# Designs tried in a protein design run: designed miniproteins, single chains, continued (2). Part 16

Each design is a single chain, and the fold is of that chain. pLDDT is the mean over its residues in the fold that is shown.

## One batch from the design tools (miniprotein)

Design m4530
Fold by ESMFold2-Fast:
Structure m4530 (fold): chain A 100 residues (1-100)
Amino acid sequence: DPEAELKKKQEEYVKKVEEESWPKVIEQYRKAGKLEVAELVERIRNIKTVEELEKLMDELEVSEELRKKILELFKSDDPALREAAKGLLVRHVLDKYTKE
């Protein structure tokens, strides 16, 4: 099944991002003394359900337009699109906490 092989490759890519990219980003913010940003990025990394995502977006006062986009991507069957949803939320955290 060609679709099953493509899905496995997407899952491997997401796994590499989770194992390599997320720890590096979190470590950089901890070293910079931005502990609140590091903790929020770790929370985003650990999101498994739509309920967890919606709760965090409420806490971060995410705009309605961005919230809709993040939820659409996160509800996708594509693991790469779900990871992209998390990336958008990380960008929102950075914009909120690095400008305050």
Scores: mean pLDDT 75

Design m4531
Fold by ESMFold2-Fast:
Structure m4531 (fold): chain A 82 residues (1-82)
Amino acid sequence: SSLESIIDALKEMAPELPEELLKEVAEEIYKAGLALEKGDVKSAIEHIEKAIELIKEYLKEKESASAKKLLQKLEGYLESLK
């Protein structure tokens, strides 16, 4: 998955997820993109991992197909950065 596909997934899922969670995840994805522009893959990985943790924490308390789909896309992107 690309960052673009993750951004598209966030837009698609916005009505189904808490606004605060979407904002926090979007901020981490934005920071990952900035790190990649600098060639800082390590920092980009750290920001994607933070986005993954935010979604995993949400999924501990709520069952959400949308959150699971977003998690899967983020994990796929993280593997592509290795």
Scores: mean pLDDT 83

Design m4532
Fold by ESMFold2-Fast:
Structure m4532 (fold): chain A 73 residues (1-73)
Amino acid sequence: KEEILKKIDELIKNAPSEELKEELELLKEFVETHDKETIRKLLEKFGVKVSDEEIEEIAKKLKDAIYNNTRAS
């Protein structure tokens, strides 16, 4: 958890544009809170409107990807 947050913070600081910085901040918020509303905001930035059912499925898959990628690199 802390390692991922540190990497995201570094990416935010090195972001070449304000748009990318804002997107990375939303990603950080999702990693910290697991709030599906943050995913909706991210998708809206890409011009994608999704249903609540789709948001729930995406949130579950992202949560699984974040926590199942526990293999030490």
Scores: mean pLDDT 68

Design m4533
Fold by ESMFold2-Fast:
Structure m4533 (fold): chain A 65 residues (1-65)
Amino acid sequence: SSHDKRVEEIQRRRAELRKRGDERGLVELRLEQLDYDLATSPPLTPEEAAIVEAKRAALEARLAA
């Protein structure tokens, strides 16, 4: 399935980034995954949306450091 292909691709990319010690790349991949989940998930509750926004902000702050 398209979901299975995406999971395999993300796992492969994560393994490669870890192998290289690319911490910034790992954070960027995590942001990409969050953005994809937001775009493809059912509508979030306000509580769920706030949690995702907080996670996204934390990852963006790590990239800015």
Scores: mean pLDDT 80

Design m4534
Fold by ESMFold2-Fast:
Structure m4534 (fold): chain A 93 residues (1-93)
Amino acid sequence: NAMKKEIEERIKKVEDEIELEKARLTGYQNLLAKSTDPETQAKLQQEINDIKERIKKLEEALSKYREALTAYDNGNVEEAEKLLQEADEIEKK
């Protein structure tokens, strides 16, 4: 069952990536809290904003992969394939 395996692998990969990005976010937030230099604060805030946007996209992709898995489990293979492709396209952006 290649499609179900692919969807499950994509879910796990995206969950792992979200966890890693959230750890990076916490690290940059801690650096920002310790910074007193306005230029450094601006650079750290930009990194924080970029990480937040990345997490948002990954969470959107994760939602679509989970929908694909549900569609597949309900026998809606065509819908599952469409949702898998949509999720992959979100990750590509």
Scores: mean pLDDT 89

Design m4535
Fold by ESMFold2-Fast:
Structure m4535 (fold): chain A 97 residues (1-97)
Amino acid sequence: MSRVRALSPDEALALGLPASWLEESTVLILVGDKEEIEKLMKEAGIKVRHSEGDRVVAVVRPEDAEKVQELLKRAVERGIDVYVVGLTPEEVAAVRA
């Protein structure tokens, strides 16, 4: 089963994410097959902010927060690992239930 994990803001900063991306938005880091991730992002209606190697980063605005849960569910079904900043561990766990 793919890994979906909540990251604290401090963990995200330690990974090199800009603080400006964390201030008003949910940040998603997707790890897996790049073509599958890009397809998933298009289907969920979430814009890619950055892509490098096996990683794709999305910055999701508060008005698009509902799209995050759908994206996380589809990522789990496709074996894509997701790290999430801006959601609680309980919100992340609900996607797997």
Scores: mean pLDDT 74

Design m4536
Fold by ESMFold2-Fast:
Structure m4536 (fold): chain A 64 residues (1-64)
Amino acid sequence: LPAAERAVQRQAFLFLRDHQGADPAALVAAARRELPAPLAEAAETMVRGGFYYDDAAQAWVLPR
C-alpha cells in the first residue's frame, strides 16, 4: 500500500483499538460519526474483515 493509504489504515486501526469492548455495529456507527469518510470506510472494512477482540490482551486486534 502507498504510504498515505497505510497511514489511513493505521489511524482507523487505532480508533477501533481505542473503542475496545464495543460490538461491531457500535464500532461502525462511531467511526461513521467521528471520522472522515476515508477513515470510516477503512474502519468498517477492518471490522468486516475479521478484526477481533483478544481477551488475553484486552484489546482489539487484526487477524494474524
Scores: mean pLDDT 68

Design m4537
Fold by ESMFold2-Fast:
Structure m4537 (fold): chain A 99 residues (1-99)
Amino acid sequence: DEILKRIDELQSRVDQLQDRAIDLAQRAKSLGDSSLLKEVMDVLSRISFVGAELTVLKNSVENGEISDEEAEKRIEELEKRVDELEDEIDELEDRVNSL
């Protein structure tokens, strides 16, 4: 199933972002930068929310509760949100690496 494959690939990207965000949070905490830590924790929260939405989407697709067209639209929306989160993590990593 191509739709389920796309969801699984997107979930893998979310899992990688979560790991990166956790690492950044630990580094920010070690540096004593409470402002940076707050920003990283906010991004981590949004990553977790996208992961939860992917789980719901996968269940809906597997149970036949939504059409392929609706599933594709939701995947495209979630892909855009993951792209935005990847950009935010990249910027935060650059900031931590410059410290």
Scores: mean pLDDT 88

Design m4538
Fold by ESMFold2-Fast:
Structure m4538 (fold): chain A 79 residues (1-79)
Amino acid sequence: SEHTARGRELYAQGRLEEAIREFERAILLDGSNVEAYVGLARALLELGRHAEAAAVARAGLKVNPDNEELRRLLEEAEA
């Protein structure tokens, strides 16, 4: 997804709020895009938005229950 790729680039640049908007767009266009849930949860965690990160990680795990990165991010958000 263009939006997922852009979100990752913005995240790498520390532009976290812009990265969040791009990952949200990616999910809106394709709710099965696991990579966008991973990126969104990670960016939210870096901003200290733990409750939102946990909700996003849980939503992504409904799409892919075996995703180790989403399970790790959920545990980190709920720590």
Scores: mean pLDDT 90

Design m4539
Fold by ESMFold2-Fast:
Structure m4539 (fold): chain A 113 residues (1-113)
Amino acid sequence: SQEKAAEAAEEAARGAEEAAKGALEAAKSGPKAAPSATAAGISAAGAEFSAMLAERGGDGKVAAESAARSARSAAESAREAGKLGGPKGKEEAEKGAEEAERGAEIAEEAAKE
């Protein structure tokens, strides 16, 4: 259960990283997306730290809940960046947001067990 929750936290962190990358592509295509891309990056870093703590023997369920919240924040910021950025950046931001939401759902379910 703890191992499964830790792996789920890593999945949420991976999704959050994809959201941050997509948001950055949106910012490259339109500078108005830069604040949202920065927010997505901060959220992705938060998800990574949560997953890292679980790897180092922390509470996997707490880490999964924390990583899920950070991944959902990264997805919201990436979607906002996609609205403000150019066409290619919008596609990458939306794709990244979907990966972050998928990772968050996996982590939320693992935390319930």
Scores: mean pLDDT 88

Design m4540
Fold by ESMFold2-Fast:
Structure m4540 (fold): chain A 99 residues (1-99)
Amino acid sequence: MSEIEKGKKILEELAEKFPEFRELPSADSPIAQAWKDPISISLMLERIERGEITSLEELKEELERAHEGILKIYPSDSLLAKLAEEAYKYGLELLKKVS
């Protein structure tokens, strides 16, 4: 399995376990307006397909940016902030297993 195929599989598993992060918030929402450079699992999959993410290391960087972005727009004690931390850690574990 190529690095790109592994990356797609990781993102698919993340979307299944954390469906809240599958898509971007609605564009008319205050959250979407506050979020500079918004990242979703679907957008990361599209970037892999377009050749913009070409390695597992680049995917790791995108997962870190997504986590940091969510922590800036949601309160640290919120359910979504806690789920984002869990999603990030789970993504890192999946990356470690295939590296």
Scores: mean pLDDT 77

Design m4541
Fold by ESMFold2-Fast:
Structure m4541 (fold): chain A 75 residues (1-75)
Amino acid sequence: EVKELQERAKKIEVDGEEKSEEEKKEEEILKELEEYEKKHGSLTSGLESMSEEARKKLKELEEKGKEVQKKLQEI
């Protein structure tokens, strides 16, 4: 049935067999950015207690996410 085929397709996509290397990298960057933002929750309170290195890393992830979004909009 259709649901079984969708589950199989998702498993193959997780393994990355059907996706290009570029698509995998872009999806991974977006996932990392989302998880980082979710983990830190409120950036206002988080930034007050963050180290300089942690704030720099968050900024880098945000910039990567914006670049990926621009590419997706162009497609």
Scores: mean pLDDT 58

Design m4542
Fold by ESMFold2-Fast:
Structure m4542 (fold): chain A 95 residues (1-95)
Amino acid sequence: AISEEELELAQKVLDALGLKNLTPEAFIKLVQELQMLYPLDKKMSYEEFKELLKRFSGGKITDEEIEKMFNFFDLDKDGYISWGEFNNALALATK
């Protein structure tokens, strides 16, 4: 179940990133799917991340919004996202 606090935190992250084509519920489901599909030490490329975001938004997310999310989660700026980096970026956004 998605809590009201999780929805509020998701909305704050989406607002901070300027993402208008994702609902807070869709963002939470995306995070949960990433936890299931990608082990902690596996890195995700931009193309893999883009396809996943398009799937969760029903194709409504723009390439600019995908790039903003990728750059936000790519803490090392190496062109890949690990699940650990994803979790760290979310923690930083909620400070």
Scores: mean pLDDT 70

Design m4543
Fold by ESMFold2-Fast:
Structure m4543 (fold): chain A 83 residues (1-83)
Amino acid sequence: MLTEEAVLNNARNALEYAKEVLAKKDPTLAEGIGAALRGIGAAFDARLALRQGTISEEQAREAEKLGEEAIRLGVEAARKAAA
């Protein structure tokens, strides 16, 4: 079963691919996907900090929330591009 980090990494890879495909076709949507990718990166950084003991469990929950929101925004941007 995939870990939360593996899920975020798979989402990041999918969004990076979508951004590349859209870069010349729809640069505005590609930028929206880029913003979602930055949010996923921040969630990864927070997860690493939790493992290193530099953040609290509350911060870990916030990282999960940010990761979920970043994925949602990226999926929405990709769907709009596909429509």
Scores: mean pLDDT 67

Design m4544
Fold by ESMFold2-Fast:
Structure m4544 (fold): chain A 70 residues (1-70)
Amino acid sequence: SKEELLEKLERLLTRHAIEHGELISPEEAVAILREAGLPEEVIKKIEERLRELGPVTVGELMEIVEEALS
């Protein structure tokens, strides 16, 4: 479900932020989204937005993902 996917993603991103700092690069974000099991079409759409924005926080990335899944 969307809720289960978002919960898994938030857990992975929070762990990444603890280990590597709050800002996530586009390349790191794409890798984590793929690990979380997002569809490749959705990942590609998010990657395009991230390349325009640069590094994002966990909260910003979660908002982008939720919008892309809608």
Scores: mean pLDDT 83

Design m4545
Fold by ESMFold2-Fast:
Structure m4545 (fold): chain A 78 residues (1-78)
Amino acid sequence: FSEEELRRLFSEFDKDGDGTLTIEEIIAVATSNPELLSIFDIDGNGTIDEEDILHIKTFDIDGDGTIDFPEFVVMMTA
């Protein structure tokens, strides 16, 4: 992904436009979009289960329940 593509994806996830994503927003958008589901489905089992959610939470290094743009880039390119 280019930086422009990642910024467009981030804007799609960031429904509030506040520059951060909640874990719940990430799950909701990924579940609604089959193309994005494959990125967040770490196990490749076709769904976002508890194990995938725990993996997403590892990118929330501050433990504040939000993902900023640099954390999103790491998550999408990991």
Scores: mean pLDDT 71

Design m4546
Fold by ESMFold2-Fast:
Structure m4546 (fold): chain A 80 residues (1-80)
Amino acid sequence: SKELVEESKKAYEEAKAAAERAVESGSPEDKQRALGVARNAYGTNLRNSLLLVEAGDMEGAKINQEYADEAAALAAQLLA
């Protein structure tokens, strides 16, 4: 669904913005908040991908999985 793809994109964009703020501030508290947002985006985007697989929308599922993978990469970067 276009709505699930848009939701996953927004979740990833929020995670990216939070990570950018954490890098800018250098604050451990901002880093922990950014990690939480990235982890939540990963979970949301992965669930949306699985819902689209169940619906037979393999193209939408792939896009949502890509946004989930990008959110996971943000979390990994914040943990390094």
Scores: mean pLDDT 87

Design m4547
Fold by ESMFold2-Fast:
Structure m4547 (fold): chain A 100 residues (1-100)
Amino acid sequence: SEKAKEVRDFLLEFAGVANQALSLILEKTKDEELVKKLEEQIAKKLDEALKAIDEGKIDEALEILKQTLEYLIKEAKKYNVEDAAKLAQKQLEQIEALEK
């Protein structure tokens, strides 16, 4: 469906935003173990979202991505990485457009 394509396109953009946010957190904290743990959690959620898309569960995929962005915003704020939080927040705002 057209909606499934929109969500897949969003997922590719999401992966780029997540990678950029993690790079900013690494630069600010210099904590490679922390960033590896965050990357592992995000990768797991992306896998869950892809599985939901493949099963035709578009609403579930969007909810997983939304929760993952909220998690990334929370972690970025915890480490005072405002630029990473802003990137994730901007991506979160795009989900509302996909739900229409």
Scores: mean pLDDT 84

Design m4548
Fold by ESMFold2-Fast:
Structure m4548 (fold): chain A 92 residues (1-92)
Amino acid sequence: MEERIWLDAEAALVEIQIAVSKLTAERAMKLGGDPEKIEEALKLIEEAQRYVDEALAETDPVKRRQLIDKARELATKAGELASEAYDEAVKK
């Protein structure tokens, strides 16, 4: 029971990270940021969201952890690309 609660909390944190990365990418797009970096970030955000959705439906805690970890890795990479595009756009 408790393990599932902690995994649900971790999934929620990854969803927050996805939401922040998406907002950053959208802001970068509005400022005329690098479209290739923005497109890659949005693609990674979509993939990360799919892993979160699979994790929320998964009943096995080991598989759920693996799905959450993959989602976090993709969300982190998306956030880095979105932030780079945003920072480059702001400096111009």
Scores: mean pLDDT 84

Design m4549
Fold by ESMFold2-Fast:
Structure m4549 (fold): chain A 91 residues (1-91)
Amino acid sequence: MLERLAEELKAALREAGAAQGTEAAAEAAVRVVELMVAAAKANPELIPALTRVLELALRALRSGRELSAEEVAEYDAAVAALVPAVQAYLA
């Protein structure tokens, strides 16, 4: 599921970037997704948190609506769990 969600999110990000004229920002976001997936593969305990982040991001992009306050809090909590592992992976 993780790889499928990542590919769907990467495609959605590129489509959004093309539609909004923000292709450079979309490609930067795609690289971040790829780094998070690589970090989660090195640390499998992060897979649930990353899966949640990807699901919320993909839903926000596809629905065209902003995340609710509860969804933002959930996203922020999942990102907080991922950040130290991504930083360690990049070191």
Scores: mean pLDDT 75

Design m4550
Fold by ESMFold2-Fast:
Structure m4550 (fold): chain A 59 residues (1-59)
Amino acid sequence: ELLEKKYNLISEAFGKELETVRKVVKQTGSVENAAIYLGAETGDMEKLREVLKKIKELE
């Protein structure tokens, strides 16, 4: 499913377990907001930009 692919992208990019990604998505209300939150926590803004681009490409 499309959502599962987006979760895997975030998980692999930021080194987080899929369960953690799913919880953050529920808390932030969207996959994109979850990626922004986790990317900001990591401090790697270039990686965040790449993840957001890949999420859009999956649509």
Scores: mean pLDDT 80

Design m4551
Fold by ESMFold2-Fast:
Structure m4551 (fold): chain A 63 residues (1-63)
Amino acid sequence: KEEEYLKRRAERLNDVFKKSKTYKEGVEALLKFAEEDIKERPEVTEGQLKAYEAIKKVYEKLK
């Protein structure tokens, strides 16, 4: 079930990236997805937090 959930999230992320007009918009959408993933899950893994921080830093560099 966990693998199924992560697979669906990855597919939705790819879809969002495909629809983004600019690289910055894609990164912003990815950051939003990461935030929602953390918020939705009562148990947050260190890997998820590390990924969120990495995406956030990339987004900050695009400002």
Scores: mean pLDDT 68

Design m4552
Fold by ESMFold2-Fast:
Structure m4552 (fold): chain A 70 residues (1-70)
Amino acid sequence: HMEELEKKRKQAIEKERRHYESLFADGEKAIDEARKTLSEEDQPAIDETRAVLEKQREAFEKRYKEELAK
C-alpha cells in the first residue's frame, strides 16, 4: 500500500508540474504577442511583466524540487 501511495503522490506532483509548465508556456507566448502589437512606450511594462513571470517560475521550480525530494 505505501509503495502505491508514493507512486500516486509522485504522479499527482508531476501532473501539477505539467499544468504549470503549460501555463508558463502560454504566458511566454502572450508576452511575445504583446511585444508585436504594443507600442514602444509599453515595452518596459512588458519587461516588468516578464520579470514577474520568471520569478514565479523560479519559485515554482524550487517548490517542485522540494516536493520531489520528499
Scores: mean pLDDT 76

Design m4553
Fold by ESMFold2-Fast:
Structure m4553 (fold): chain A 96 residues (1-96)
Amino acid sequence: MFSPEELEELEAAVDKAVEESEDLNEALVLGAIMNLFKENPERESVSLEEIAKRTETSLSTTSKAAEKLEEKGFVTVDREKKEVSLNVEALKKFAS
């Protein structure tokens, strides 16, 4: 569960990553993940299906974008559960 201060810090980091992203799908997916955590900060992960619905993209496009964000260190993808979590430490370092 994220504190209000942690959510605000993460949102600022995500906003910077979205603004600097050259890939629209990566930007949309990262923004959707942040918004889903803001709606329920007690959760540890969000499903790829929820992200796809929020971004109005296919599950395949969403999965590929999430994998590229994982390569950049911004998220962790659980392929078995089809869930994504934010890499808080990497996002904070990016925002610094």
Scores: mean pLDDT 80

Design m4554
Fold by ESMFold2-Fast:
Structure m4554 (fold): chain A 89 residues (1-89)
Amino acid sequence: MEEAEKLFKEATELMNKAASEIQALRDRVDAEVAELRAQGAKATPEQRKSLEEQMRALRDEGDARIQSLADEAVKKAKELTKKMKELMK
């Protein structure tokens, strides 16, 4: 029983940590995109196109990292859930 509670707590902490890391990553990407957007106000048309491509790349990279973090958290949570079910039998 105590071991199952420990595994549940570990799964909860892992999900909370992943959520915090995802939020921090979103905030960082948003800040970097905002900085590039501000540079666009002073840019030539060619530079604006480059900045738009950089903003897209930052968002795409951010989304890929968020998905990777979410997938890893789900994988670990499933492992902990399997161990918990074994202890509850």
Scores: mean pLDDT 81

Design m4555
Fold by ESMFold2-Fast:
Structure m4555 (fold): chain A 87 residues (1-87)
Amino acid sequence: SIEEELRKVMEELQKLIPEKKEELEEIFNKLLEAIKNKDYEAMHEELLKLRELIEEAKKSLSPEKQKEVEELVDKFGELLEKLILSV
């Protein structure tokens, strides 16, 4: 399922940014709940939090890990769009 693929991407992000593992999990769970409830305001808020967290975390990562994070964020966005359009 798209939700299972999104979780796998989030787990990979948590491995690259282990210091933010709990915060990423909270954002992910709130984002999924917002999508389920069609709460577009909550979805927007959680996506902004995710963006800010990722941009801040990237500053402390090597160029190789920054590229991995960017590829995972792109994949997450593609899967999220598919999930939103499927409901």
Scores: mean pLDDT 84

Design m4556
Fold by ESMFold2-Fast:
Structure m4556 (fold): chain A 83 residues (1-83)
Amino acid sequence: SSQAQQYYDQGVEYLNQKKPEEAIEYFLKALELDPSYTGPVNVMYLYFKENKELEKAKEFFEKALEINPEHAVAKTYLERIEK
């Protein structure tokens, strides 16, 4: 598997441990290696939406868009939060 996928898997493991801040670090590392990777942004949207922490989701998507301004999924989720 790719290094981006390994960072993604590690981030998911941190979410299972209820460590979203550590998960974000690994998801951002995954996005730096694969800027179009949808896995990290999908998982973080669902996690923060379920926990009613959409402001943290917004911060994550803003960082994802700093890495890739053309990330369509991150743009869509950010627009949904800003409504």
Scores: mean pLDDT 86

Design m4557
Fold by ESMFold2-Fast:
Structure m4557 (fold): chain A 58 residues (1-58)
Amino acid sequence: SKEELQRFAEIVAADTQAALARGKADRIKSQNPELGPEAQAEADAIVAENRAKAEALK
């Protein structure tokens, strides 16, 4: 159904957002080490949020 396709798309989107957040934090830490802790905290929050979204859709 359209609903099942939408759910799968949202799960994939959540996983993608988590991966992008980790990559962004890694890039920031390599280029601006002083911003590392803040970048990591932001990434951790985005990862946790998207993990919760994906689990809620399963």
Scores: mean pLDDT 84

Design m4558
Fold by ESMFold2-Fast:
Structure m4558 (fold): chain A 85 residues (1-85)
Amino acid sequence: KGKERVRELARIAEIAAEQAEELGDEETAAALRRIAEILREAAETGDLEKAIAEVEKLLKESTDPAAREAFEGAIEELKKIKEEE
């Protein structure tokens, strides 16, 4: 069940990245694509702790407000999934 939710989050991030790219928001699109990559790997490996750590690192390194909001949202959803196991 947790892996299915992570796969769904990855799909949502991919769709959001495509929409951001169509609007010319390259920074947000790049952030969302990176989130989708991390989530896709987590769905395959089941390593939610690694996924959370990777997104938290990107959040610390980001200065763009929209990208930071995307990373914070991804961390929150991953933590909820991990708690359900």
Scores: mean pLDDT 81

Design m4559
Fold by ESMFold2-Fast:
Structure m4559 (fold): chain A 70 residues (1-70)
Amino acid sequence: KKKKEIEELKKKAEEYRQLATDYENMASQVEKDLKEKGDLEKAKSEVEKLRTQAGYYRGLALYYERKIKE
């Protein structure tokens, strides 16, 4: 593969890794804040959505990391 293609894959992997981390941290903060307010149903729903998004970005980061090593 061309050097430029590898650099673009690296950038994508890092961007998705950062997004996954950001969404995971956001989920933890939202869970804490909503549980403190006693809104357990909202906490569960919001945290599930954020963690699903984090998992999606983590999967994309792994996909691009794997492509770099090919």
Scores: mean pLDDT 81

Design m4560
Fold by ESMFold2-Fast:
Structure m4560 (fold): chain A 55 residues (1-55)
Amino acid sequence: STAVLKKKSDGTATLTIDGKTITMSVDEAVKEALKNFDLLSVKLENGDLIAVFKK
């Protein structure tokens, strides 16, 4: 299973786990991802910071 966190320049974040996406604060998204997943990679895509997590 994978989780994808997208941090937008406006300070909001989306967290996508197994195709389900939820919008939340950056702090909440990071905490939620780190509960069950390990950080795999970070990239910049179209001005958004994308962090990919994997178990």
Scores: mean pLDDT 80

Design m4561
Fold by ESMFold2-Fast:
Structure m4561 (fold): chain A 93 residues (1-93)
Amino acid sequence: SKVTIKKVITDPKEIQKVLDILRQHYPDFPEIDVSEIAAVVIATSESPNYLELGQEVAQSLGLLYFAAIITDSKLAKELGINVGDLIVLARKK
C-alpha cells in the first residue's frame, strides 16, 4: 500500500486554523502549541493502517509524528478536503 501526499501545510496561520477545527471536532484532542507543529499533511491511502502511514508520512519529511486523523464528512467540509483523506500532524524533533 502506497500513501499519496496531496498537500503539505507549513504556514503557521493555516496550521492554527486546522488545530482550531480539530479541537472543535475532537474535544479530547491533545493540547499542543502551533509553534510545535512543523507541518500538517493531507494524504490519500488505500490502507486502513492510518497510524503506521501517518508515521511514514512524518518520517518522509524528516519530522516526528504527532497525530493522524481520518477525515469524516464534517471535517472534510470545514477543511475543504475529501472524506477518507488522512490528516497527519508532524512536529519538530
Scores: mean pLDDT 82

Design m4562
Fold by ESMFold2-Fast:
Structure m4562 (fold): chain A 68 residues (1-68)
Amino acid sequence: SLEEEIAAMDEEERERKIERLDELIEEMKKASETRKMSPEESEEAEELLLETSPAVSAELLEKKKKLE
């Protein structure tokens, strides 16, 4: 289950990946204000999703969606 998956996650690794995506989202948000999104930022976010667990991936996708 999602709950068990989150509980089993390495909290340090989970925080690290979420923190990295938060940085990326903030960068994209600033770029978005001038309507100048970097495709490199989008690519990096996609790569992080592939590396993280399904639970973390869902959180990362949710944050990215809120930015857009």
Scores: mean pLDDT 59

Design m4563
Fold by ESMFold2-Fast:
Structure m4563 (fold): chain A 63 residues (1-63)
Amino acid sequence: DELREQYKRKREQFLKEMAKKQKEIKALQDAGDPRVQDKVAEASELALAANEELAELAAKIKA
């Protein structure tokens, strides 16, 4: 139960962070800012880290 609640909280937090990153990326794209590439890389790394953490929690829930 505790691990399932931790999974839900982590997933919700990562979804919020990703939405924030997507807004920042769009603002940079609209402004023609070259930093858009760095922000896209940050979002990709955040998604990979989030998927890894959620996969680890899911594995513990199954155990």
Scores: mean pLDDT 81

Design m4564
Fold by ESMFold2-Fast:
Structure m4564 (fold): chain A 63 residues (1-63)
Amino acid sequence: SMDDIEALAAQLLSPDPQVRLDAARALRAINTLEAVQAAMAALGQLSGGDRELQGRLWAILAE
């Protein structure tokens, strides 16, 4: 549902890297354009930080 997508997108911004990775996989598994766009919008809010983790999150969403 949209509420689940919004919750998962918020989890992409979690301070816990495992929560972020799990959220990216869950959004990818939903396999809708809306889920992918919500994930990309959330990751686009990030400036700086862990670039390696951010790259892994993008790679998961692209699969």
Scores: mean pLDDT 75

